# Ledger of designs, part 92: designed miniproteins, single chains

Each design is a single chain, and the fold is of that chain. pLDDT is the mean over its residues in the fold that is shown.

## One batch from the design tools (miniprotein)

Design m3393
Fold by ESMFold2-Fast:
Structure m3393 (fold): chain A 63 residues (1-63)
Amino acid sequence: GEKVTIVAKEDQVGRSENELTLKKGEKREAEILKEYPSGLVAVRLLETGEERLLDARRVEIIK
């Protein structure tokens, strides 16, 4: 997938370990793995290699 910078638009807490927890303005370098029709996006975090889900409406994705 494409390498992107994810920036949180708001504080958000993952409901499970598979969901990404971010504070407003937090930046993460990631690779997009899959986009879902629901607006969820599966990403791989480049720092840790971990795969997480996030809500695309609550983050800015910079390519």
Scores: mean pLDDT 78

Design m3394
Fold by ESMFold2-Fast:
Structure m3394 (fold): chain A 90 residues (1-90)
Amino acid sequence: SKEELIRRAEELAAEAQELLRQALEAANAGDRERARELLERALELALEAARLLEEAGLEEEAEKLREFAEGLTEKLLALIDAGEKLPVPE
């Protein structure tokens, strides 16, 4: 049971990291919509993985995934046009 939770969490964490990589590639290519979609999916998987690790009693590993998820949230918020724009140097 615990072993199954850990394996599933590792699988989800790996998928979340791959989705982040794809999101950064999409953002670099100017595809903000795709980048946002990939980041949202990565965030969902990272949070699910953290929950599974917490259930398995791996508190330290769960906390590391929560930190990863926090970083994903920051990137996602930066892609949302929240009405504040950085000055473009010309």
Scores: mean pLDDT 81

Design m3395
Fold by ESMFold2-Fast:
Structure m3395 (fold): chain A 73 residues (1-73)
Amino acid sequence: AKETIEKIKERIRNNEIGKETVELMKSLSEEEQEALLAEMRANGTKEEQLRLEQVLSMVRMEEAIDKLIEKRK
């Protein structure tokens, strides 16, 4: 978990916000994802914050679609 969070931070700093970063973010709990976003808003640059928010939006969209599909079964 902690190692995954540090890897995500490094990828965001390097503007690597593609599928691999989304998959790493999905491996974290929702609480860990929100904690990372809060930390970035407090201590990160505006660019890093926007990159992380974009990744988190992609994660939330995929999770919401999966939940809708499951509830229809």
Scores: mean pLDDT 77

Design m3396
Fold by ESMFold2-Fast:
Structure m3396 (fold): chain A 86 residues (1-86)
Amino acid sequence: MEEYKKKFEELIEKLKSDDPEVRIQAARELSRLIFKAPDEVIEEYIDEILKAAYEASKDENFDVRVAASVLIITVAVKKIELERKK
């Protein structure tokens, strides 16, 4: 659990990197991590990830915007799934 929390924090920070390749990789890895991480960990970070992804969707770099858009869809689907379980 601790490993997943650190990875989410690291990747959210990397979405703000000065390097567009780092931002692309961070968005893609966050999308993958949402499929792998436990629901409890995702619930802790989901709103922060969505905010960061929304900001990245306005990025100057086209590939960053595409990766962020995929992340937004992934987060939205997962958030709906989590809300339905409550």
Scores: mean pLDDT 83

Design m3397
Fold by ESMFold2-Fast:
Structure m3397 (fold): chain A 60 residues (1-60)
Amino acid sequence: LSEEEILAGAREAADLFVAAGHPRAAALLLQKEAEIARKAGMDELAEQLERESRRYEALA
């Protein structure tokens, strides 16, 4: 998977959690994805995932 595909999949999963009434779970998912991305050296993807996680945290 490309970084673009990983980001798109993470966003889709996060949106499903929000639709189910779990915005905090969406934020935690994105935060965990960001940690994995950083460990893999994908710093730019990690930064995007961290920013999106903070946006979903604001919904909780």
Scores: mean pLDDT 81

Design m3398
Fold by ESMFold2-Fast:
Structure m3398 (fold): chain A 93 residues (1-93)
Amino acid sequence: SEKEGLRLVAELLERAARLAEEAARTGDERLKLEAEVELSMAILQGYLSAPKEVYEKVMPLLEEAHRAIDAGRYEEAARLLREAARILEEEVK
């Protein structure tokens, strides 16, 4: 189901955001890697499940979040990931 796929992407992005916030708090490189894994899974699932218009709207936020994680800007990454999740959650209503 498209709605089930979009909910899964939103859940993956919320998990990535929480991992990024914890990485900011602790400095734990493992949490950074886990956040990157969850984001990569969200990008793949989004590509497979999201309508093109939704994917095009969300993808720039995910690309910026990935750059923020790589740069150690975890709080910015969490904000971007939560905004992307919010957009996806609105699409399933």
Scores: mean pLDDT 85

Design m3399
Fold by ESMFold2-Fast:
Structure m3399 (fold): chain A 59 residues (1-59)
Amino acid sequence: AAEEAARRIAEELKRRGLVTDVEATAAALQPFFEPYNESRVLALARFLELDEATIARLL
């Protein structure tokens, strides 16, 4: 779902040192995944240059 996808991407961005606040980042990202669509999540993850293994974990 959109909320879950936003949170997982926010957690990965924090792991990479790109953001510090997972909750704020997830809230900002959630509207971009509503309605939920895996191809939109994939497009964002690839735009952010996440590796294929990380992308697989976010879906």
Scores: mean pLDDT 72

Design m3400
Fold by ESMFold2-Fast:
Structure m3400 (fold): chain A 55 residues (1-55)
Amino acid sequence: MEEMKKLNEAFEALNELKKKGASPEEMRRVIEEKIAGASDETKKLAEYMLKRVES
C-alpha cells in the first residue's frame, strides 16, 4: 500500500530530524508533505505519532 510506504518514510525522516534537534513545527511540516494526498485515516495516524514525538 503506497500510503504505508509514505508513513514509513515520514517516520524515518522524523527520527532524523529529531536527532538534528529540529523544532516540532519543522517535523510537522515534513510529515504533512510526506503524506500529502494520503487518506484521512493515514493523516490521523501521522498526527498522533507527531504528537508523541513532540511530547
Scores: mean pLDDT 73

Design m3401
Fold by ESMFold2-Fast:
Structure m3401 (fold): chain A 74 residues (1-74)
Amino acid sequence: LREEIVRLLEEMLRKAREEGASPEVLELIEEAIRLVREGGSVREILETLKKIDLLYPELSEEITEIVRLLGELA
């Protein structure tokens, strides 16, 4: 499950880079990947994802799926 979430986040990062998202958005996605890999709190990961969604709504569908999977980690 954690590996699946990381994979989806890495796919989001690739898509954001290809679409020319701002450095701030790319840094937030990289932070989300780091938090998941290092076993950060679900709360911190969710807050980071909310910031990404606010700044770059084109990723809303991907973020929604990741949030659903994070619920399964609880």
Scores: mean pLDDT 81

Design m3402
Fold by ESMFold2-Fast:
Structure m3402 (fold): chain A 83 residues (1-83)
Amino acid sequence: MEEKVKKLLEIATDPSKPLLEQIKAVYELINSDDPLAKKYLLENVEKILKTLGGPGLEIVRDLAKKSKDPEIQEAILKAIEKL
């Protein structure tokens, strides 16, 4: 599980990956049952958003709003607002 979470974070923060793959990795991190996914997501929110750029921000904002975890929702939305 930890190795899978690290791989998802690598994809989400890799600018050489297609935007759709980056978005899918972010979706999996947001909806993961692994507490390490939440920890790594929260620690890397700004790097993920910078990697996605403008085209991905609206999609990730929508994913955050649909999240059942208020801490994930708040962290992502606040990071987007600072951009």
Scores: mean pLDDT 81

Design m3403
Fold by ESMFold2-Fast:
Structure m3403 (fold): chain A 84 residues (1-84)
Amino acid sequence: SLAEETRNMLLKLLKEPESQEELERARRLAEEGRIAEAVRLYVEAAERAKEPKGLEKEITIALVRMIVAVFGLEQKLPELLAAL
């Protein structure tokens, strides 16, 4: 699924095992429509990553993909990614 793909991408980019719990929680919050809280958790996970700089765009792309998948906005994904 796109949600699982996005989670795995974020885990790979962050390279932090403890981020997995927070990414799973954020994924569930996004699926519940609590997007602001999900984004906050993703940002907090990114800030704790050992390689935070240079990954901001990739993390943002992964967040956009997750949000799009949860809300069925897949047709808007190319436009949203181009705006980043």
Scores: mean pLDDT 58

Design m3404
Fold by ESMFold2-Fast:
Structure m3404 (fold): chain A 75 residues (1-75)
Amino acid sequence: SSAEIKAKIERRRQINKDIVESLERMRESIAKLMRKRGEDEEEIEKEVEELKELIEKSKKNLEKALEEYIKKLEE
């Protein structure tokens, strides 16, 4: 039924959101650990920006996977 399809899509959206939030927490933790290690702030900023780009790529990949999942459910 359309209600069951909707529920499956919403569950997948929530999982994707949780994954992204976990990646953002990991990025923050890495920056904090680098500061505790006395790493240069310029190097920390560079690492954080590279991680942000990787997280944005992961978000796009998760969005594409969700679109493919929806397509298969709505066949």
Scores: mean pLDDT 87

Design m3405
Fold by ESMFold2-Fast:
Structure m3405 (fold): chain A 70 residues (1-70)
Amino acid sequence: SEKREKILKLIGEILRIIGELFDLELELKEAKEKGDEERIKKLEEEKKELEKRLEELKEELKKLEEEIEK
């Protein structure tokens, strides 16, 4: 099923972004410990972009799941 293949691809992308968010949280912790304000600002911006993308992918996944279960 094309829809199931799309779901698997979306799950893979979601997991990838979650991994990137964990890496960013570690980098943010280090930047905060060092007081690197410029790096903190950059990492906070990257985190917001990834969180936005993650929410978009979660919404796409929910819609596809509903269409398959129908």
Scores: mean pLDDT 83

Design m3406
Fold by ESMFold2-Fast:
Structure m3406 (fold): chain A 75 residues (1-75)
Amino acid sequence: MVKEGEELEKKGDLEGAAKAYEAAGKKKEAEGKLLEAAEAYEKAGELYKKAGDYKKALEAEIKAGLLLIVDAVNK
């Protein structure tokens, strides 16, 4: 999961790494692990920016922010 994203990032596949972190975020969200999901989406957004995909970067950042709000109110 996260390891796959890190491996792709090390190979210079920023788009592939971003997609791997986005998939990890979706999986963590489905498991109710909102903080871990938000962290994965934030990393995906950072990598999409580096890859030049600003639309996907913005979508990932919005998702991470929403998950952090949901986590905070359900403490």
Scores: mean pLDDT 79

Design m3407
Fold by ESMFold2-Fast:
Structure m3407 (fold): chain A 77 residues (1-77)
Amino acid sequence: SEVEELEKKAEELIKELEELIKNGEVNEELREEAEKALERAKALLEEALKIEDEEEKKEALEKLIKDLEELIKYVTS
């Protein structure tokens, strides 16, 4: 389903950010910001997964994906 594809993409982006932080591939001055944003993203994913309404869940996941993609670009620039 579309929601399952969005969930998988969000999980993959969280793993990507986690690995970038672990491997020292984020800007040194942004490391603490990246770590805090990663923890926030994990919490937001958990909350999105609890949403019963498919449309609301889709919107939450799409926003999380967009925010994660922008964050990864920001912390690796």
Scores: mean pLDDT 88

Design m3408
Fold by ESMFold2-Fast:
Structure m3408 (fold): chain A 80 residues (1-80)
Amino acid sequence: MLSVEEQAKQLIEELKELIEKLKKGEITVEEGFKRLQELLDKYNELAPQLTDPKLSEELHKALAEASKLILEEREKELKE
């Protein structure tokens, strides 16, 4: 089983992959939102156990960026 720190690093990589796919248009906003919810569930389970402040900050920033990108694309679709 992976350590908490290794699980956090894996989650950061999965979030960065999601961000990249959204930026390239390789997935729909709906698919991205569903994936983000799955990653958020993992974050909520992992976050109370994560004591490394650097990893915690990086993970939080990656989640915030993915959430913002999905929100911006959804708002763009709702304007017209």
Scores: mean pLDDT 79

Design m3409
Fold by ESMFold2-Fast:
Structure m3409 (fold): chain A 65 residues (1-65)
Amino acid sequence: DAEEHLAKGEEALKKGDYKTAAEHFTKAISLDPSNARALANLGKALSLLGDYEKAQEYFDKANAA
């Protein structure tokens, strides 16, 4: 479920595995597209991967949710 993927993504962020974190947050968003926490966390993971343009898009979505 979305909560499971959020937890796994947050654990991956803590470990520095930003790619795995982004994959889990993307799955969480696919299950709940308006989840502000998942959107913000995906933005953080993408920023840490250097994808600043996509990170900004997800931060904007999180703020709108």
Scores: mean pLDDT 84

Design m3410
Fold by ESMFold2-Fast:
Structure m3410 (fold): chain A 63 residues (1-63)
Amino acid sequence: GLKDEILKLIGEILRIIGEIEDLRRELSKETDEEKKKELQKKIEELEKKKEELLEKLKELEEL
């Protein structure tokens, strides 16, 4: 049902937030410029995915 879909999306969003925070911590400790670029790219990709899931959640809550 709708509640199950909302809970699933919330779970996915929370998982992605956790992954972003872990990568940001890794980035803050990284000294290699090339590895920093790779971490920044991964963070940007996860941020975009998070925003897409937040938009889907908003659409479901407006039903």
Scores: mean pLDDT 85

Design m3411
Fold by ESMFold2-Fast:
Structure m3411 (fold): chain A 90 residues (1-90)
Amino acid sequence: HMIRTKEAERLAAERPDLTPEQKQELIDAYSRLLTAEIVLSILEAALSFLEKFKDNPEYQKEIERVKKEIEEVRGEIATLQARIDALLAS
């Protein structure tokens, strides 16, 4: 968590052309990206564990739910990465 935030602060400091508002947007986007990456890692670990029981009907519904949540989080990560790239390209 702290590593990503410090990386964003460092990148912002290296870009004197960015406004204070753009620097804050960059830091906020990195913070949100880190949270989404952590959630994705947890969901992927849960899916890996549940897939050991994929042939058990009791776990099939949960596997489907986790897969859907993974796709939603991946979409959020892609959107956040695109925003960070746009800010850094400015």
Scores: mean pLDDT 79

Design m3412
Fold by ESMFold2-Fast:
Formats: sequence, structure tokens, C-alpha cells
Structure m3412 (fold): chain A 69 residues (1-69)
Amino acid sequence: VDPGLTAPGVVEALIRLLKSPDPEVRVRAAKALGEIGDPRAIEPLQEVLENDPSPEVREAAKEALEKIG
């Protein structure tokens, strides 16, 4: 009924990658989620922005959130 996700598996995989032990992977996942613009990523990205110890990951999450909403 809602417009189907163009890349549903990618969005889910990227959300999981936000919890990766590798901060480089988390940065990449956050940026990709921002480009895709899927609202399912909003809550995970907000959690990363508030709780992630890496400033680079937090910056990527903030940028992604600006693009999504």
C-alpha cells in the first residue's frame, strides 16, 4: 500500500551495520542511509548520534538525519 522500498535489503543491512564494531563501517552505513532517505533509519541514526563514541560516526549520522527529515 505504501510505496515499496527500492532497496529493502540494503536498508536493513545498513541499519545493522550501524552497530558494527568497526567505526569506518558505521560511518559508511550512516551516509548510505542518508542518501536512501528511508525513515526506518531515523531512530537508529538518532541513537548513533547520541551514543556513538566516534565523532566521525556521529557527524555521519547527523548528516544522514538532515537528508532524511
Scores: mean pLDDT 78

Design m3413
Fold by ESMFold2-Fast:
Structure m3413 (fold): chain A 61 residues (1-61)
Amino acid sequence: EAEKLYEEAVRAIREGDTRKGLRLATEAGLKYIQEGKEDEARQVIADVNRLIAEANAARAA
């Protein structure tokens, strides 16, 4: 479930829906924390922030 939420978050960000992507990523992170996978939760947040930054940089170029 957490993995599916993360995949949906990445898809939403790539499709330009940053708000939906952030919401889904937050849900994925919380699910990973509930499962005791704190490193995976941190990785999800880092990956999502990087993807948003890359999308913003591409539009600004």
Scores: mean pLDDT 77

Design m3414
Fold by ESMFold2-Fast:
Structure m3414 (fold): chain A 75 residues (1-75)
Amino acid sequence: VADEVERLATEAIVAATKGDYKKAEELVKKAEELVKQNPDSAEALEALATAYESLGDYEKAKEYLEQAKRAKEKK
């Protein structure tokens, strides 16, 4: 699951860099849905946070970074 979220997040970052914000948003939404199914993956949460930063959504990025820290503390 983490691998798929990381792939989607990377693709979203690349799309945002190219100015394709619609594709970036679609990829981030798919990654977010996967994270909701497996929320204990700190790596997936960090990847999702980085993707949101690339879209300029710093508030969402901060929320997911906090969730990633909590996931690491449980392990």
Scores: mean pLDDT 77

Design m3415
Fold by ESMFold2-Fast:
Structure m3415 (fold): chain A 80 residues (1-80)
Amino acid sequence: MMHPKTQRVIDKAKEQANGKKIKKVVITGSPSSSGLLGLKNNKDQIAKELGIDPSKIEFIEEPRPGVPGSEQEPEVKVET
């Protein structure tokens, strides 16, 4: 069973790839447990679901000051 935040990252990456081969995935978010920490722990699972090497996933820790009312959703960028 996969955490919903991890599944959302995978879904976003697949949508951005639009059936193309993924060369690199960059995930940007807060360094907190509600941001990148949980995703870093699931790096191998994300890589497996996307069919890429875990070394092709990069995590960028960036504090998000002043976003009112939204969960700190990580930003996903895919290079094809």
Scores: mean pLDDT 71

Design m3416
Fold by ESMFold2-Fast:
Structure m3416 (fold): chain A 97 residues (1-97)
Amino acid sequence: HMERVKREAEAFALGMKLGVELGEGNYEDALKTARELQEILDEETRPAVAAGISAMAKIDEVAGNKEAAKILRELSDRVQAGGDVVEATEEAAKKLK
């Protein structure tokens, strides 16, 4: 579907947004973004969300934020494996606090 590519790009961008919000300590906005993601998430967009989160983990690693990078990578892996985005984000936020 032509619209699938657009949805995957949007899902990737929202995954990056979630990673930024968590990395900045903006946990309330991160949980809001996670809830919005969970509403639009399907089997086709899930890998794109995970890729977006993973991209932010790599940026954090390069910036020297190794613990944040590790936590975001674990979040990405859990989302990719079929986990609930809200629950996974709550766990990531708890580890980052």
Scores: mean pLDDT 84

Design m3417
Fold by ESMFold2-Fast:
Structure m3417 (fold): chain A 61 residues (1-61)
Amino acid sequence: MEEKIEEVRRLAEEDPERATRFIEELKKEGADPRFILELGVAAGMALLPRGIEAAIERSKK
């Protein structure tokens, strides 16, 4: 299971849309809610630096 968390983290850094699809497929397959939460956290942490930059650029106020 750690391998899938690492894969999602890599996908989130390279292609966030593919990472989102991967998590959605696992949800459809009935994956453990705790595992889905771990995937979301891993993806979020990988994107946090880019998220801050994007939030600043998109901020109008």
Scores: mean pLDDT 67

Design m3418
Fold by ESMFold2-Fast:
Structure m3418 (fold): chain A 70 residues (1-70)
Amino acid sequence: MREELEEGRRELLALLADAPPEVQARVAELLEKAVEYAVKAEETGDKEAAEKALEAAGEAQRLAAAALEA
């Protein structure tokens, strides 16, 4: 999970290289939160943390997709 999120983070940020810096910062922030929640889920077994990690990653993907279409 954590490694998959980190790989996805690198790929999304690479696709957003030409996007406005503010968009890149927002996506990076959401991906950072996803990684933090994933780490908590892996270390503690907290299902709520795992769910929040997936939600943050999904929001980052939605924002990235919108930026690429704009």
Scores: mean pLDDT 75

Design m3419
Fold by ESMFold2-Fast:
Structure m3419 (fold): chain A 60 residues (1-60)
Amino acid sequence: SMEEAEEYLEKGKEAFAKGDYETAVKYYQRAHQLYVDLGDDERAREVARLLGEALRKLGL
């Protein structure tokens, strides 16, 4: 659901802000999957950008 996608995105952002990039990646991956499944292309693109940022912080 949209609400579930927003919850995962929020948890991902919280983890990222705390420097827990591994946890942020996991939450962003779940949020991205949900937004893609919902057809919310704009939010899916935003989450993909955040996921990329978290992955770069991990040297990936």
Scores: mean pLDDT 88

Design m3420
Fold by ESMFold2-Fast:
Structure m3420 (fold): chain A 70 residues (1-70)
Amino acid sequence: MLEELEEQLARQMREATALLTEKGDEATLALARALAEALLEQARLYAEGRLAEAEALRAARAPALRAAAA
């Protein structure tokens, strides 16, 4: 579980870094900041053993990231 979580967080961080490198505009920076904050909150929930809430947060984030990327 924790290893899978670590891989997921690392992947999401790489995606955020790629987005910053590609565009570098204010909207992209705002999206990257929001993603970083969401990843930290997700990690905190996992650390507390609140897996369902962490997964709900991840699921809620996905549509917003897709919309912002479009």
Scores: mean pLDDT 67

Design m3421
Fold by ESMFold2-Fast:
Formats: structure tokens, sequence, C-alpha cells
Structure m3421 (fold): chain A 109 residues (1-109)
């Protein structure tokens, strides 16, 4: 079965405030980092934390586009974590690209 994503698309009714959503994205990034550390890949943990912080800052913008992009970043980070189980180098490249995409999106706001 497909993994259940904890982060939901903003197209559904969302009772979370921008601040509560930002906290949730940071917490999801920290959970991904902890899983990476448990897998023996502590170097990836800092990249997951960085993605969580980028998603949190995007979520604070409280626009549908920013919320959707924050969800995209965390969703792709979950994919990178799964890739890391078989190919940590490819996962690192994916995480670096996500950070670049997130930083570019924040700069365009």
Amino acid sequence: GSPVLRVRLPATDDPLSPEERAKAFREDGELLAQVAEDMGLPELAEYFRKIGELAAELARQDTPEARRFATYLLGKAFVALHVARTDPEKALEMLKKLIEEGEKRLAEL
C-alpha cells in the first residue's frame, strides 16, 4: 500500500492557522530527520530539517500557492527518504534540489 502522508493538500477544509501549519511542517521535517539518523544517515538529517523550515516559512504566507508548495516540498522529502534506503547519493541530490526550489520560491514571494 501507499504510505500515508501526514501533510494534506490545502484544497480540503483545513482548520489549522498559518502558525499551526508552520509548526506541523517543522515537526514533519524533524521526524524525517530522526528517521534518517535511525537509518545511519545523519548527514541527510540536516537537509530534512532545512526542508521542514522552508515549508514552515512558505506555510506562513497563507496563500493557496504557498501552502501547496510547502506540501509539495514535504511530500518530495518523504520520497527522498524512501530512495535513501537503497540509494543515499540519489536521495542527497533530490534533497539539495528541493532546498534550491524552496529557497527560490521564498525569494519570489
Scores: mean pLDDT 82

Design m3422
Fold by ESMFold2-Fast:
Structure m3422 (fold): chain A 76 residues (1-76)
Amino acid sequence: MTAEEIAQAVYDALLAAGVDEATAKQAAGITLEVLLENPDASAEEIAERVRERLLEAGFSEETAEVAREATLAAAS
């Protein structure tokens, strides 16, 4: 998958989990940034970096975990 396709998968997963569109879009944007900044990282490393960046940005633990799982699944 491309970085954009992985970010879209995170957005879709967050919406499915009941996260609002604005929050899901911001989380997907952060996911895209992490992917573009870390092109050689493994799926596991990218997923963990996404989780850490979302928590640092003030997202809930639940939102960060959904994004981490979706990133791992899409990037694997």
Scores: mean pLDDT 86

Design m3423
Fold by ESMFold2-Fast:
Structure m3423 (fold): chain A 59 residues (1-59)
Amino acid sequence: MELYRALAGVPALSPDELELHPGDIVELLEEVDENYALAKSLKTGKVGRVPKSLLEKIE
């Protein structure tokens, strides 16, 4: 399982986006493109797109 930590908060502005708060841990599910990944929040269990630039790999 690839785990990442959110370096900053971001709101979900559309239904396919994942809301993040600083320090949230997410599981990387898939690379969508060069800028976005599909991830699952371990806090909420929700799945959505996140900016890869806001993620730091921890596992």
Scores: mean pLDDT 80

Design m3424
Fold by ESMFold2-Fast:
Structure m3424 (fold): chain A 95 residues (1-95)
Amino acid sequence: SSSVHSSMQDTYNMTVNMLYMMRYSGGPEDVIDQMSGIINRLQNGIDNNDYQSVRQSLNQIRDMLPTMGRITGDPSFIDDLSSSIDNTIQLINQS
């Protein structure tokens, strides 16, 4: 549905912004590379309407949230991204 796709795209845009914030904050290269790989898989899943791949990528991003919070030092970004991830996964599961 268009609502599921819009939610996936919004969450993707938030993860890209988070990666930018991590780079700006001088986060570790290995963590940034890992996150970039997950985001690339998320984008591919969205482009191919592969809901299983999207869910797996979003779960991996969720698992990285504590590390991203420590790097950026801003809990508001983490809370917003966490909520967007959970909402998107719920919408996918209802589809």
Scores: mean pLDDT 87

Design m3425
Fold by ESMFold2-Fast:
Formats: sequence, structure tokens, C-alpha cells
Structure m3425 (fold): chain A 107 residues (1-107)
Amino acid sequence: MEEARERLVEIISEGTGISKSTAERLLDLIYNVDKEGVVELLRTVLGLSDEEIKEVEKKLEELARAKEFSSPAVEEIERVDIVILILRFVGADESLIREVEEIKLEL
């Protein structure tokens, strides 16, 4: 879990071009299901479209529901899926997306 989180921060930074500190902040917002914080960062820092942001918001709502009704493993899988979605929208390299999918398989 701690090792996976550190790897996710590095992959997000490489895939999006943001700093590791900003990537860590984004991941914290996702883990806390801070929808307003995630939306603001996606809009102002990553420059995602309104339609792309809506797809991420839907996934955050699914994560919020999983947090109430599902196991911790399902919650972590849904958090990783949100990271994969963001990486796809920013046009990150397929190799980096594949590394995140590998982390998901370890959960």
C-alpha cells in the first residue's frame, strides 16, 4: 500500500508533467474523495475539459459509494481506476498507464 502510493505519485508526475508535490496533493484529494478539490486541480493545473472532468466526478461518486458499502480492496481498486482515467485524459504514455494497471493487479 505505502509502496504503491509512492509509485502512483511518481507515475502521475511523469504522465501529467506536474510536480511530485502536486501529484501527491491530487492523490490525497482522490483518497479523501474531495470532489471540489479534485475538480479544481483537474481544471486549473491539468486543463481537462468539462466532459472529462464529469467522467472523473462520476468515478469519485462511485468511490464514495464503495467506501460505504465495499471492502478496502475495492476502494483501492476504484482509486487506482480514477488515476488511470486521469492519465488517459491527459494523454500519458501507454507504458505509464500499464504500470498503474500493474499496481491495480497487486491490490
Scores: mean pLDDT 80

Design m3426
Fold by ESMFold2-Fast:
Structure m3426 (fold): chain A 95 residues (1-95)
Amino acid sequence: MPEMREHLLKAEEALKAGDLEKAKEHLRKAISLLPEDVQKLLLEELDNVKTLEEARLLLAQLKMYLGSQGDEEMGEEGQRMLAELYRKENQLPLK
């Protein structure tokens, strides 16, 4: 999915710049290329994203999805991002 890959790369650039709204826009465009059932769930997650770290978590999930579709480089990047986010947060405590 070359279009989805492009949107994820632009989302990552926006996150590095600290632009949450621009990152969310590119993530929305990437999600729009997914199957409708998956798209609905991820759009709901995207609407609840309020921080750069939450946006990075969603980006990592979408990169891993591309890995499952044959983009091994993006899949490996997604796995590394997820591991780094998990290591820093020790998993978010649910109250």
Scores: mean pLDDT 78

Design m3427
Fold by ESMFold2-Fast:
Structure m3427 (fold): chain A 79 residues (1-79)
Amino acid sequence: MEEARALAEEAARLAGEAAKAYLEDKDYEKAEELNERALRLMEEAVRLAGEFGEKVKEEVARYAIEAAEKAAKEAYEAA
């Protein structure tokens, strides 16, 4: 779980940075790159969490999806 947790935390951080890039600089290229990277890390975190069971996988997936959706929504609204 340590690796899956670290990836989920990093994904959330990058999603937040993507939202800031849209809001602050209107740097859509940077925001898109950061958001894409966040989604990839989120997918890897969910995959690793799956090794510890379905319930853990669901919890990590929910957290990661909510973080990415929030960041994407904030990025689009801030654009």
Scores: mean pLDDT 70

Design m3428
Fold by ESMFold2-Fast:
Structure m3428 (fold): chain A 74 residues (1-74)
Amino acid sequence: DEAATSYEEAAKIYIELGKPEEAAKEYEKAAKVYEKLGKLEEAAKLYEKAAKLYEMLNKYEEAVKSYEKAAKLY
């Protein structure tokens, strides 16, 4: 979990810096690590967080892709 936790912390820092696009990318990296670990519920929640950040940025194609990844994980 060290890698996933580090990406989540990076995402939180990017949010504090006002960089939500970078934060969304870090949440996607964390989600991918949890996927590989078989922690599908954790991965789905992180893809959903990334999708919401992309939506806020009007990056709807990226938001849809992240929501689709979340939906596939159960």
Scores: mean pLDDT 85

Design m3429
Fold by ESMFold2-Fast:
Structure m3429 (fold): chain A 90 residues (1-90)
Amino acid sequence: SELEKKREEIREELLNNNFSEEEKEEKIAEMVMLEIIEKKEELLEALKDDEKLKELIEEIVKAYEEGDLEKAKELAKEYLKLTAEKAKAS
């Protein structure tokens, strides 16, 4: 898919370039955003019992569809933080 190709391009950029920590965080957030867009239905079904994560996925998709990539990436960072916190609690 086109989204999968974009994620691979970003992954290759991260492997082959000396980015700052802030630039790496932005690139990782973009990859996660694109993965959420591609796997929306699968993620919503997997997270059906997690209302907050489901709401974040829906907001990320909405921001992306509206062309607000900056907002979508910021929400993707929040999604990453929340999933990491939940993984530690489990």
Scores: mean pLDDT 81

